# Ledger of designs, part 5: designed miniproteins, single chains, continued (2)

Each design is a single chain, and the fold is of that chain. pLDDT is the mean over its residues in the fold that is shown.

## One batch from the design tools (miniprotein)

Design m4143
Fold by ESMFold2-Fast:
Structure m4143 (fold): chain A 89 residues (1-89)
Amino acid sequence: SLEELREGMEKIIDEAYEKGIITPKQRERLRKLADILVEVKEKLPEITNEEMLSILRTAVILGLTPEGLVWMLRLDGKEKVAEEIEKLI
């Protein structure tokens, strides 16, 4: 469900913050990105929750901006996901 996806994303963000991997400002930006990814999942229900969580984990690990994430998703051939994220940023 979308609720389970959002909860899973929040857990990843909170764990990264607790471990000192991300700053308070990065945590705020990642929470906004998580909201965008939930909207994308609603528009693209064929994309699994695990794939969406993997996208968020990548953004956390690499410190990507939403624009940087869009660029990388296009390189990975994930054009539909990249297009829907780009519409929301």
Scores: mean pLDDT 89

Design m4144
Fold by ESMFold2-Fast:
Structure m4144 (fold): chain A 66 residues (1-66)
Amino acid sequence: EEKKKLMEKANEHVREGRQALADRDYRRAAEHFEKSAEYFEKAGQTELAKVLREMAERLRELADAR
């Protein structure tokens, strides 16, 4: 039950992060991918969480480069 809800929240944040990328809001995209990573980690998806955190860090760097 808990794992299913965590996966649903993780996927919701991935969707919001993708929308932010489409809007070229790299800071907001990074925030959503970071939240998604937290939920995937709690759901036991540690490798996916690591990839999403790495993506979020790169997006934050891109947002802060200007």
Scores: mean pLDDT 84

Design m4145
Fold by ESMFold2-Fast:
Structure m4145 (fold): chain A 96 residues (1-96)
Amino acid sequence: SKEELKEAIENFKLAVDTLIRLVKEGKVSKEGALNALEQLVRELKSYFTPEQQAKLDELLERAKKELDAATSREEVINVIKKFYEEVLKIAEEALK
């Protein structure tokens, strides 16, 4: 339902904020950050069409490559933020 998707989006926002804080504190590795993003995407996928799910998979593959290239916590955080913004655009389309 749209109500369940709205709740899932709010939970996604809170989880991403927590992930960014943990990266800033040096408590999560690049691999740990990718695993967290994969889990968060998996939780959202059930609310999306196959086309939207494919877009999420493409975004996740891009994030993986960018995380592999990142050499600082700031670069890791920037990858997470960019990924988050692009996922939200898909989620906003699903809410319409």
Scores: mean pLDDT 86

Design m4146
Fold by ESMFold2-Fast:
Structure m4146 (fold): chain A 95 residues (1-95)
Amino acid sequence: GPPLDEDEIQEKTLEIMREFIENAEAEMAKSDPGTQRLIAAVREYVEALLARDGAAAEAARERALAVLRELGASDAELATFEGLFAALRAIVERM
């Protein structure tokens, strides 16, 4: 299909972020303790980005990566998550 314009990307990103926050508590309730900590850190990151709190976003990102390392994530998996966090931040900064 045709490429999405910036307004469509922004709208869909906001929808995905809101859906993630809304569902995070339900997902945590059915997850193991390690996954619960990861979901909590990712939720904190998303909430901090929406609040325009760069310091809180960086602290949450560092916690998420630390939890991923504790769960045995590979260097390639850590790089993938770092890329996802950077992409989310770039999209929100354009809002």
Scores: mean pLDDT 76

Design m4147
Fold by ESMFold2-Fast:
Structure m4147 (fold): chain A 83 residues (1-83)
Amino acid sequence: NVEKAIEYIEKAIEAAKKGDIDKAIEYLQEAMEYIEKSKELSEEAKEEALKLIKEAIAALEKGDIEKAIEYAEKALEIIKKEK
């Protein structure tokens, strides 16, 4: 599950960089499901990662692509540290 969460966040960042906002949001939503289902992440790491991904989605909805990528990258860092 952690590996799938990482994969979807990375796909979301690439979609955001290409300006494919709808696809970026879709990938972030998929990442949230894998984070919530993960048995490998601590509760604290899950909460922090989910908060950051929700902030990334909100930024994308407002058209703030750069901020969205920053939030997504920070979520990715938290998840990778738990591995």
Scores: mean pLDDT 85

Design m4148
Fold by ESMFold2-Fast:
Structure m4148 (fold): chain A 91 residues (1-91)
Amino acid sequence: DPILQQLQELQQKLQNGEDPQALSNQMIALLNQLSDEQKRAAIAAGNEALVTALSLKLLKHGSLSDVEWELLTEAMRRAAGLPLVPPVLAR
């Protein structure tokens, strides 16, 4: 998905300390272009850039949609150490 790739690129620029106001606005705009199904698929795949975009939207707008709230909550559960990652087949 080219939108998800753009979100990852913008997140890297944000982490490098480039213009955080412009980058966060661009990330929120890309987030708003995604369907609920695309958002769900990205969070299920562990897309950290989408989590960042959701967090930025919450901080700037003070609210998320019901679907966005559920997805941010799911990402936070994973960050809290829930075993949702497929087992690495390493021995």
Scores: mean pLDDT 77

Design m4149
Fold by ESMFold2-Fast:
Structure m4149 (fold): chain A 81 residues (1-81)
Amino acid sequence: ASALTLNAVSAFFAKNYAAAIANAQKALAANPNNANAYLVLGLAYLQLGNYAKAIAAYNKALSLDPSNSTAKANLAKAKQL
């Protein structure tokens, strides 16, 4: 994983969702095929209540890594909200 993706994950668990989004976007600027960066974007948008952006990010994560069980579970959860 890139340092930017790890920084995004760390920010997310610190509940700093703005920093999680910013670092995930920087990771995607460096590698647009980074499924984990899209996953973190989806998780952060879900916590902020932006379900449309969360769903879009999870769909992109799954298009890059269809085996990602976390993205599948969180996509199902976001669609129920």
Scores: mean pLDDT 85

Design m4150
Fold by ESMFold2-Fast:
Structure m4150 (fold): chain A 62 residues (1-62)
Amino acid sequence: MSAEEAARELAEELRELAEQSEDPEFAELLRRMADRLLAEKDPLTREVLFTAGAALISTARS
């Protein structure tokens, strides 16, 4: 699995979670994270964004 593919899959999960969220500010944060993850070209910054996005999903599920 490529880093780009993993980022795309995480972005889809973030968008799905945003659609299900009752908190509009949290939903907007999730959508912005997904957009940033897909737009980021620097591999190190993308890895940081991926980690942050995964943490947001974990927090929302808890």
Scores: mean pLDDT 78

Design m4151
Fold by ESMFold2-Fast:
Structure m4151 (fold): chain A 85 residues (1-85)
Amino acid sequence: SEEQEAALKEAEEYTKKAIEAMRAGRIEEAEEHLAKAGEHLGKASKDEDKATEAGLAAVKALAAARAGDLEGAEENFKKALEAAK
């Protein structure tokens, strides 16, 4: 739906902002952006199983970001976006 497409776009944009903040060493800002990305991912899926899968991937991405694992954060957020579709 248009609402799901808009939510996925917002999640992608916040993920990009989080990655930029991490690369700049602004970890607190990156965590805030990833939290917002996760909220939009939750709104993107109307399927309970897809929402659960996307949510788990988003949590893993946030944990990776907090650990300074930029690659892990990017990969897990890509999985979250794909699961929400």
Scores: mean pLDDT 71

Design m4152
Fold by ESMFold2-Fast:
Structure m4152 (fold): chain A 96 residues (1-96)
Amino acid sequence: GKARNLEALELLRRAIELARKAIEALREGNELEAEIHEGLARIELGIARLITEDPEFAEEVIELVEEALRLAREGNFEEALKKLEEAEELIEKKES
């Protein structure tokens, strides 16, 4: 229903923000802070996946966030942030 889908979208938005913090921490050389924020982001993604009534949309956003975290671990910070921007744009378009 509408309430579950709105909560799932909010969880996906929180995961994107946490992933952004993880990428920033990696850029600054703060490995522990990055690991904490990556873990928190994945918890939010996992809850969104559990509660969503639109699993195909949720998986598309989740895949972009996971790819962003992977790219950041490889030192590709610019591409990582672009993937998070793409994820945010998908959520905005879904809410329109």
Scores: mean pLDDT 89

Design m4153
Fold by ESMFold2-Fast:
Structure m4153 (fold): chain A 85 residues (1-85)
Amino acid sequence: RQEELEALRKRYVERRKKLYEEIKNSTPDERDKLLAEYEAEVQKEIASAPPEQRALLTRMDEIDRQVEEALELIKKAIDEISKKR
């Protein structure tokens, strides 16, 4: 089932990209709604997936959240550096 895992990973990445494209063109209120809908959909996919895929999907979601936190910190650091100049 390597092809299924690869397809699932690709679908996850594409979905993530689509979410960020939508957020890019959204108001703050729309962003919050899009993020909540995305998270609910991800949790549904994890819950309905076979155990093998569920573990992978859960780990990918965890990594994405860590990346979001890291990007937030980077943005804050850039803002701080810009403020000094």
Scores: mean pLDDT 71

Design m4154
Fold by ESMFold2-Fast:
Structure m4154 (fold): chain A 68 residues (1-68)
Amino acid sequence: SKEEILKKLEEIGKKFEALIPKDKEEAAKIALEELAKILGIEVPELPSFEEVVKKALELQKKVHELIQ
């Protein structure tokens, strides 16, 4: 349901906020993979951490648009 997707996104965000800076890069990759699974798309290969974060935010926006 839409509510379950929102709850999953909130849990991902809380886990990310609790991490120390060095672990945030790995957490961003995990978040990207989880968001891609929600949207039913394959995770793209990205050249940098900055691109991973950018793509994760893009996919998060798409998920929110689907549940509006």
Scores: mean pLDDT 69

Design m4155
Fold by ESMFold2-Fast:
Structure m4155 (fold): chain A 56 residues (1-56)
Amino acid sequence: AAARQARVDRLLAEMQEAYEKGDYDKAIEYARQLAEVDPRLREAVESFIEEVKKRK
């Protein structure tokens, strides 16, 4: 539980940092890993990926 939450928090932070720096490929990669670690975030992750794709 604690290890999963720490991994989610780290992936979320890395995803947001990559997105802010314009590294959309890494942002998408971290987002996909978030959905695998916590399926409850799947819908939010898919929404985020679609938003990133609109910037191509």
Scores: mean pLDDT 79

Design m4156
Fold by ESMFold2-Fast:
Structure m4156 (fold): chain A 56 residues (1-56)
Amino acid sequence: EEKEALIFEVEEEDIDKAAEEAKKLHKEKKVYAVVVLKGDEAKIRRAEEELEKRLK
């Protein structure tokens, strides 16, 4: 694939901002954004679910 993956390292508390930035990059720059979450295991799992909902 010719598209590059852009990786963001964010804390669980910043998930909303990370989701919006990823959507913008995918739409405007046509790149795939990968968000790497930091924090407690339970919080990461919850944040992943929230991020997935916001990206759609």
Scores: mean pLDDT 59

Design m4157
Fold by ESMFold2-Fast:
Structure m4157 (fold): chain A 108 residues (1-108)
Amino acid sequence: MEKLEEVREEAKRLYEDFKATIDSATKEQLKDIAQGLLAGSTSPEARELAQKALEAIDSGNYDEAKELLRKAFEVLLVEGQAEAWARRYGIPLDEARKAIEEAIKEVD
């Protein structure tokens, strides 16, 4: 399905952009991103990952913080954005989620 490929491409682009932002971020920028995800997310899993990222930043473990933020963003794409794309493209939600998960694995 061509629309499923569009979901995969868009998810890959968003995840690559987020990963690049995180990889080049300063301590202050990482903290701001984690706070934003914590405050803006309705997903309990994404909030827990963002909170753990803040704790890692405070401990000076920036590599762990970056990994936790990437996982939080993955959760937000799969739980939040997948529903919006499924509705927009008229595809089943489970197919949209699988396409997003596949796209993220290609970047990691």
Scores: mean pLDDT 82

Design m4158
Fold by ESMFold2-Fast:
Structure m4158 (fold): chain A 92 residues (1-92)
Amino acid sequence: MKGEELYKEKKYEEAYKEYEEEINKDPLDAKAWTNAAKALLKLEKYEEAVLLAKKAINIDPNNKEAWLVLAEALRKLKKYEEAKEVEEKAKK
């Protein structure tokens, strides 16, 4: 999809808008929430990335990438203990 192409081109704001559009069309698409969180992580919007990654995990707890994005965002926020707990869940 267009969002993945924009992300590869490092156009993270535009990629985020495309993923937001995907979420608006299908709010249960855990992959779209995960991709939006990844774009926010690149934009250094760490608190927002945490919220979207948690949403992806609530939809699909087996989405390993969402757990990894959550852990990285928590590390960027210097919440190291929370990040460690999340990383252990990602290793399942």
Scores: mean pLDDT 84

Design m4159
Fold by ESMFold2-Fast:
Structure m4159 (fold): chain A 73 residues (1-73)
Amino acid sequence: DPLTEAAYEADTDADGRLEGEELKTFIKGLQKILGLKDDGFADHEFGDALSSRQEELRRALEEATRRGREERE
């Protein structure tokens, strides 16, 4: 669960909400998951993808928080 894992890591508060630094961490995690080798991945392209995937991001956060509640190793 790459998305869930990235969201979980970024959500330091484990509150299911990203803010400022946490959001930035999540973005970096996403780039890593996407296998972004070229650091030239423009922020405008990434921003466009994020804007389109706001719902998916929110869902990923919910899943991450939810799984964290149960048990994970």
Scores: mean pLDDT 57

Design m4160
Fold by ESMFold2-Fast:
Structure m4160 (fold): chain A 75 residues (1-75)
Amino acid sequence: MWEEILERYKELALADLSEEEFIERMLEIVEEALKLAGIELSEEEQEELRKRIRELAAKWKEQRAKLKEALEKAK
């Protein structure tokens, strides 16, 4: 179900994970989402997906740091 995938994504976003752990968990979530949608990716599409997930992981780490900074400044 999409609800299960959303819940896993939410848990991942809130978890105190390393960038590598975030990438691993994101790959698992996306693989399950693709299976649920009945989508089969070519080798080229799989490589592009991996690249996008790494970019997302870097942005997530940056945004998480900014959020923590904003929360500290709100005190």
Scores: mean pLDDT 72

Design m4161
Fold by ESMFold2-Fast:
Structure m4161 (fold): chain A 84 residues (1-84)
Amino acid sequence: MSFAVAVFEAEVDELIRRGEVTKERIEQLKKSFLELARYEARKFFGLSDEEVDRLIKEIEEGKTPYGKRVKEAIDRAEQALEER
């Protein structure tokens, strides 16, 4: 999960730096994050599909440290949209 979260944060920060933040790009980054997070959970942690679904839900709810980091990255991207 740490890898997927770090990649998502880096991609969000790069979009902000380039002034390329759009709602469509934020949605695509969220989708890419979910795919990478599922891959990391299955391949590095050996989680079942059911366990992966629970972990993703916890992250989306923003209640875990990883979920908070993802939510904060999304919030930064949405704030950058308001400045355009």
Scores: mean pLDDT 80

Design m4162
Fold by ESMFold2-Fast:
Structure m4162 (fold): chain A 63 residues (1-63)
Amino acid sequence: GSHHIDVDGEPDTDDSPAVRRAQEFFGLPADGVLDEALRQAILAYQKALGLPEDGYIGDEAWK
């Protein structure tokens, strides 16, 4: 399975489990679909951490 999420407009092949984990982390419905709500949550999270707002989150960001 994927250990990262890329929201630059196209989901990665094995991102479904990572997408669900991110949805649970942000309190969104865990349906495994990369939608606009999840994309916005990821960008806001990157901004809060002082990271580039590029929509890519690696596994370590969930620790």
Scores: mean pLDDT 63

Design m4163
Fold by ESMFold2-Fast:
Structure m4163 (fold): chain A 82 residues (1-82)
Amino acid sequence: SSALEEEIKRLEEEMERLQREAVRAIIDGDYATAAELLRRMAEIYERIAELYKELGDYEKAEFYREKARRLRELADQLARQV
């Protein structure tokens, strides 16, 4: 539905903002903040995956679940930096 597609677009915009913040945190050497931001981005990707599933787009749903999993792995690795 158009409403679900519009929600996905809003979540994509939020993702872009969080990505800019995460990059800034990495540049500043604040790996703890960067890890937290990556975990929040993973949660957004999980929400996008659910919305694509509701739209019947199972391929995109799996794609976004995989992206979320990779972001959580990256966040865990980054959190081990001090």
Scores: mean pLDDT 88

Design m4164
Fold by ESMFold2-Fast:
Structure m4164 (fold): chain A 79 residues (1-79)
Amino acid sequence: MPHPLAEEALRLAREEGDRAAEAGARVLLEGSAEEDPLVAQISAGVAAIAAGVALAVGEGREAAELLLRAARELVERHS
């Protein structure tokens, strides 16, 4: 199913040049398309780590925060 928050995080990360948030959003989009809950959860974990890196670098706070929210929503759907 399309993940609108992850798509917005990807778009915003690209606009800001936030490569960590962009990479995390791409992983989350691939994971959200999977029917395997474990793959989806792993993708959410990787995306959360990427968002943490982006926040630490300080180049794209909005994209990183949106990516964290998208990752949490994916985990909640598979809990």
Scores: mean pLDDT 75

Design m4165
Fold by ESMFold2-Fast:
Structure m4165 (fold): chain A 106 residues (1-106)
Amino acid sequence: KREEAESLLKKAKEALQKGNYDTAIEYAERAVELAKDDPKLQAEAFTLLASAYLKRGDYEKAVEYAEKALKIDPNNKVALQLLSEAYRKMGDEEKANEYEKKAKEI
C-alpha cells in the first residue's frame, strides 16, 4: 500500500517534469487514495496535484489541493509557494503576497 503510493508519486513527478500534466494528475489521484492512512504521502500527493493543476491553468483546483496539503502540514513550503503562484495567476495579489511571506518564514 505505502510502496504502491510511493511508486505512483514517483511516476507523477516524472510525468509532471515531462509536461504530461493529465498523466501526473491521474497518478497523484491514485496515490492520494492509497495513502489515506499516511498523512505525509497524502500531503506529497496533494502538492503534486496542486502543481499539475497550476501548470494546466486550473488555478481553482491548484488552490484546493495546496490547501489540503497545508491542512496536513501548515509548514509545507511547497504548498505555500503553490498557493502564492495560483492566487497571483488569479489576480489576488493580497493573498499571493500573504502566502509568499509565509513560505519565506520556513
Scores: mean pLDDT 87

Design m4166
Fold by ESMFold2-Fast:
Structure m4166 (fold): chain A 56 residues (1-56)
Amino acid sequence: SMAEELRRRAQEVFEGLASQGRLDEGIAVATEVQALVDAGRLEEARALVDRAEAEL
């Protein structure tokens, strides 16, 4: 599902940011994506993940 894909991608972003010493940013992104997914705001969650991936 899109929700499962977005959670997986958010986890990958978290791991990437954590590896760069940006753990707090990784936690913030993962938390925001989870909240958006839980609210059914999947397009906003996708946009957030897309932006975060571009900054890795």
Scores: mean pLDDT 86

Design m4167
Fold by ESMFold2-Fast:
Structure m4167 (fold): chain A 81 residues (1-81)
Amino acid sequence: SLIEEAEELIRKAHEAAVAGRLEEAARLLEEAIRLLEEALGPEHPLTQAARGLLGLVLRRLGRDEEAEELFELAREAAERL
């Protein structure tokens, strides 16, 4: 399922991030978010959790503007739940 594929990608992204492969971690999280949006929609808590993880990785890469945008999307979705 798309959710199972996304879970595997998130697991691989965590492994990559721990190893310092932040660009790989970001790419894997971007694909996981795409699958979760497709399966559950952009407002789903699991989709927002994955966006939060991507935001943290992007911040570690110095991509602060992109990280802030993802954190704002997660905040807005939480307010609607």
Scores: mean pLDDT 84

Design m4169
Fold by ESMFold2-Fast:
Formats: structure tokens, sequence, C-alpha cells
Structure m4169 (fold): chain A 70 residues (1-70)
């Protein structure tokens, strides 16, 4: 389970046609085209922020949080 996989799964649940290899900028453009609600956009922004934090932690040699316990 990578941050990119987690992000892609959440976005697919919102009806976005995204893959783990897609850039965050492309994902944001797809959100605009899809016409997501304000609450759905906030959920996507939260997922993007989480993905960025997990990537930064991995790049800095920090271990990611145990999200698999839930």
Amino acid sequence: MTPADYLAENLRKLGLDVEPGDSEEEIREKMKEKGLSEEQKEKVETALELQRLLERMAANGEEPRDFTEL
C-alpha cells in the first residue's frame, strides 16, 4: 500500500478516472471537469495532502503512520 495507491482509490470512489501514476495536477484538473461538490473537493484535497506528507516522510527516511490498523 503506497500513498499513490491510497490516493487513487479515494479518487475512484468519487468517480474520477485516475491511476496511481497520475500527477496531482492532472487529478485536480479532472476534479474541475467532473464537477465535484465542495465537500468532495475538500476530501480530495485532504487525500492529496496526506499523500504529500507520506511521500515527504519516506523521502526524509521517516516511517509512515500505521493507517492499516483501522
Scores: mean pLDDT 69

Design m4170
Fold by ESMFold2-Fast:
Structure m4170 (fold): chain A 91 residues (1-91)
Amino acid sequence: AEIDEGVAAIYLAVGNWAFEKGDYEGAARLYKKAIELAPDSPVAADAYVNLGEAYKKLGKLDEARKWYQKALEIDPNNERAKKLLEEIDKE
């Protein structure tokens, strides 16, 4: 829905701000809210990538890999998700 996708984009933006401040657990919660509001949208694809990065910062590499894979299920051409999934497999 248009309203849900707009609100999801706000949660994604606030989650990005929390991530930049080092609040990775707070960022993860906000990204999950964005996904809940618009689960099969471009906003959800971006939120899954950023959720993976938050879990990577928390040392949860298996969870990070899972979230990058979820982003690729929505957008198979997401170059950021492909790159981050490749990088995590080298750590």
Scores: mean pLDDT 84

Design m4171
Fold by ESMFold2-Fast:
Structure m4171 (fold): chain A 82 residues (1-82)
Amino acid sequence: MSEEEVEKKLKEAEELIKEGKKLLEEGKYEEALELYEKALELTQKVLDELLADKAPKELIRRVVLLEAEATSNLLLVRLKLK
């Protein structure tokens, strides 16, 4: 995957997390959950491709941090739904 493709996919994941946070603030927990799940899937796909290509550690770290943010928000929404 090119650096441009990685950046585009990371931006898509960041936008999904941002929209999910907005939905969470509006009390739309199920819709927020769906967006966080999509963000997590996208970050996991990017991470798998970067690890296969032995990409720079800083780029891998950025993806891991974004994956952690998506996971944390996903868990928060799941707690709100219970």
Scores: mean pLDDT 80

Design m4172
Fold by ESMFold2-Fast:
Structure m4172 (fold): chain A 90 residues (1-90)
Amino acid sequence: MTPEEAERFRALLEELKAIPGVRLERVGDVLIVEISEDPEVQAKVDPLLEELAAIPGVSVTRFGNTYIISLSPDPETIAALRPVFDEVAD
């Protein structure tokens, strides 16, 4: 995990959290992203989720209007990205 990848992860989550109609909630070891059914909100969110999925050790899974962001269980990914979950998800 590079410092640039960790900073990109943080920036993407902060941008996602700033979008009206997006809710971030931490449940255990995953981050739940609930998206409004508004197509304008989805259009803003889709590129950010694609960029998040491109980060090594980050997985994004869709369930309807809900996305689940999970981290690889490897120690480097957890050490770099888990604190960002704690800071962004409340």
Scores: mean pLDDT 79

Design m4173
Fold by ESMFold2-Fast:
Structure m4173 (fold): chain A 87 residues (1-87)
Amino acid sequence: SLKELIEEIKNAKTPEEGFKYAIKAFEYLAENEAEKGSPLYEALQTAIKDLEEILKDSSLSEEVKEKAVKHAAELLEKILKYLEEQK
């Protein structure tokens, strides 16, 4: 579930693990919560690609990568709250 993926991000001990679960969480949203071909679906696919590029970029410091993971987790928590309120 999205909630379980967010908890995995928060409990990640390395930026690499944090990115792994953040990417999985955005993939979950794209597959389960967004209509394929919609603007939301395209935005989620762009977010996945951006996270993959940040993870692969050897010129970026671990501190920058850690901040990116934290920002992704905060966005995902806001989305989760919205979805839980809709039920």
Scores: mean pLDDT 81

Design m4174
Fold by ESMFold2-Fast:
Structure m4174 (fold): chain A 64 residues (1-64)
Amino acid sequence: MGSSVAAAESAAAEAARGNAEGAGAGKYLDPLTSGDIELAKEAAEAGRRGNAEEAAKYGLEGAP
């Protein structure tokens, strides 16, 4: 990416997407225990929140 807020926003979105992917993988590993499933859900939620926090760090406004 370059050196603009748009590039920073893309990086934050990629991080959130990565966490969502990890959450999906967790469901395949251990559906019987539910512990892994809950961890995967929390990872997805953390990814969404991380995206907003990272966007804020780069000085973005209202980026989800």
Scores: mean pLDDT 54

Design m4175
Fold by ESMFold2-Fast:
Structure m4175 (fold): chain A 72 residues (1-72)
Amino acid sequence: MVTVALRADAPSKATEEEVKEIVESHGGRLLSFDNSDRHTLVMAEVPRDKVEELKEALEKVSGVPLELTVLR
């Protein structure tokens, strides 16, 4: 498991429930979801081998490109 931050300088179209479901479907756990008129930030723990799949799935539902940072 690794902790990841996925962020954009734009609001996400996704709900917290949708983000949580996607994270959990990739074997992870949602730590936090921050969505404002200026930015979106998803913090999650995921299996190391699922990081890129999670990013792609979250970009699709959020409607914005996400910058990925691995924190641990």
Scores: mean pLDDT 85

Design m4176
Fold by ESMFold2-Fast:
Structure m4176 (fold): chain A 76 residues (1-76)
Amino acid sequence: TVYNSLDPLIKAKQANPDKTVYLLNFGSTVMSSQVRRQLEAANIPYQSVNVEAAAVQAKIEELQKAHPDALIFVNT
């Protein structure tokens, strides 16, 4: 599942503690840092993936194919 808001992602992770969270980082590093701090404050482990803005959609599709149960956060 793809999320563009943290609150639904945090709720989904808390309901499904075994699901992996992927954080897609592109564009502003400041915005990405704020998202990471919020996940850390909620004690949610995540895997950070850096992508170019033009490659974001392709990376989402790749992650959904490889990890269909993953919780994917996109910061825009």
Scores: mean pLDDT 79

Design m4177
Fold by ESMFold2-Fast:
Structure m4177 (fold): chain A 94 residues (1-94)
Amino acid sequence: SSLIEGLEEIIERLREAIENDEDYVEVLEEIIKKVEELLNDPSLSEEEKALVQHILDALKVLKEFAKHMTREAQKKLAEEFIEGLERKIKELKE
């Protein structure tokens, strides 16, 4: 599934950002662009497109919050977001 693969790529990029102590605002901007590309995938159902749009909206909100957070708080937020995406992938696979 292109949706599952796209979500797994987002998780991997966030994990790399945490490991490398990267700028989370910049990383979120990169992820937002990838999610926007995923939203244009014609193989996605209307329900899958709605899910991708919801993730995109959440990422944009997270990016705005991240601008006002300490690096430690940004890492914790990224870890919580990863857990949410992993739960969603599990639901989609089962």
Scores: mean pLDDT 83

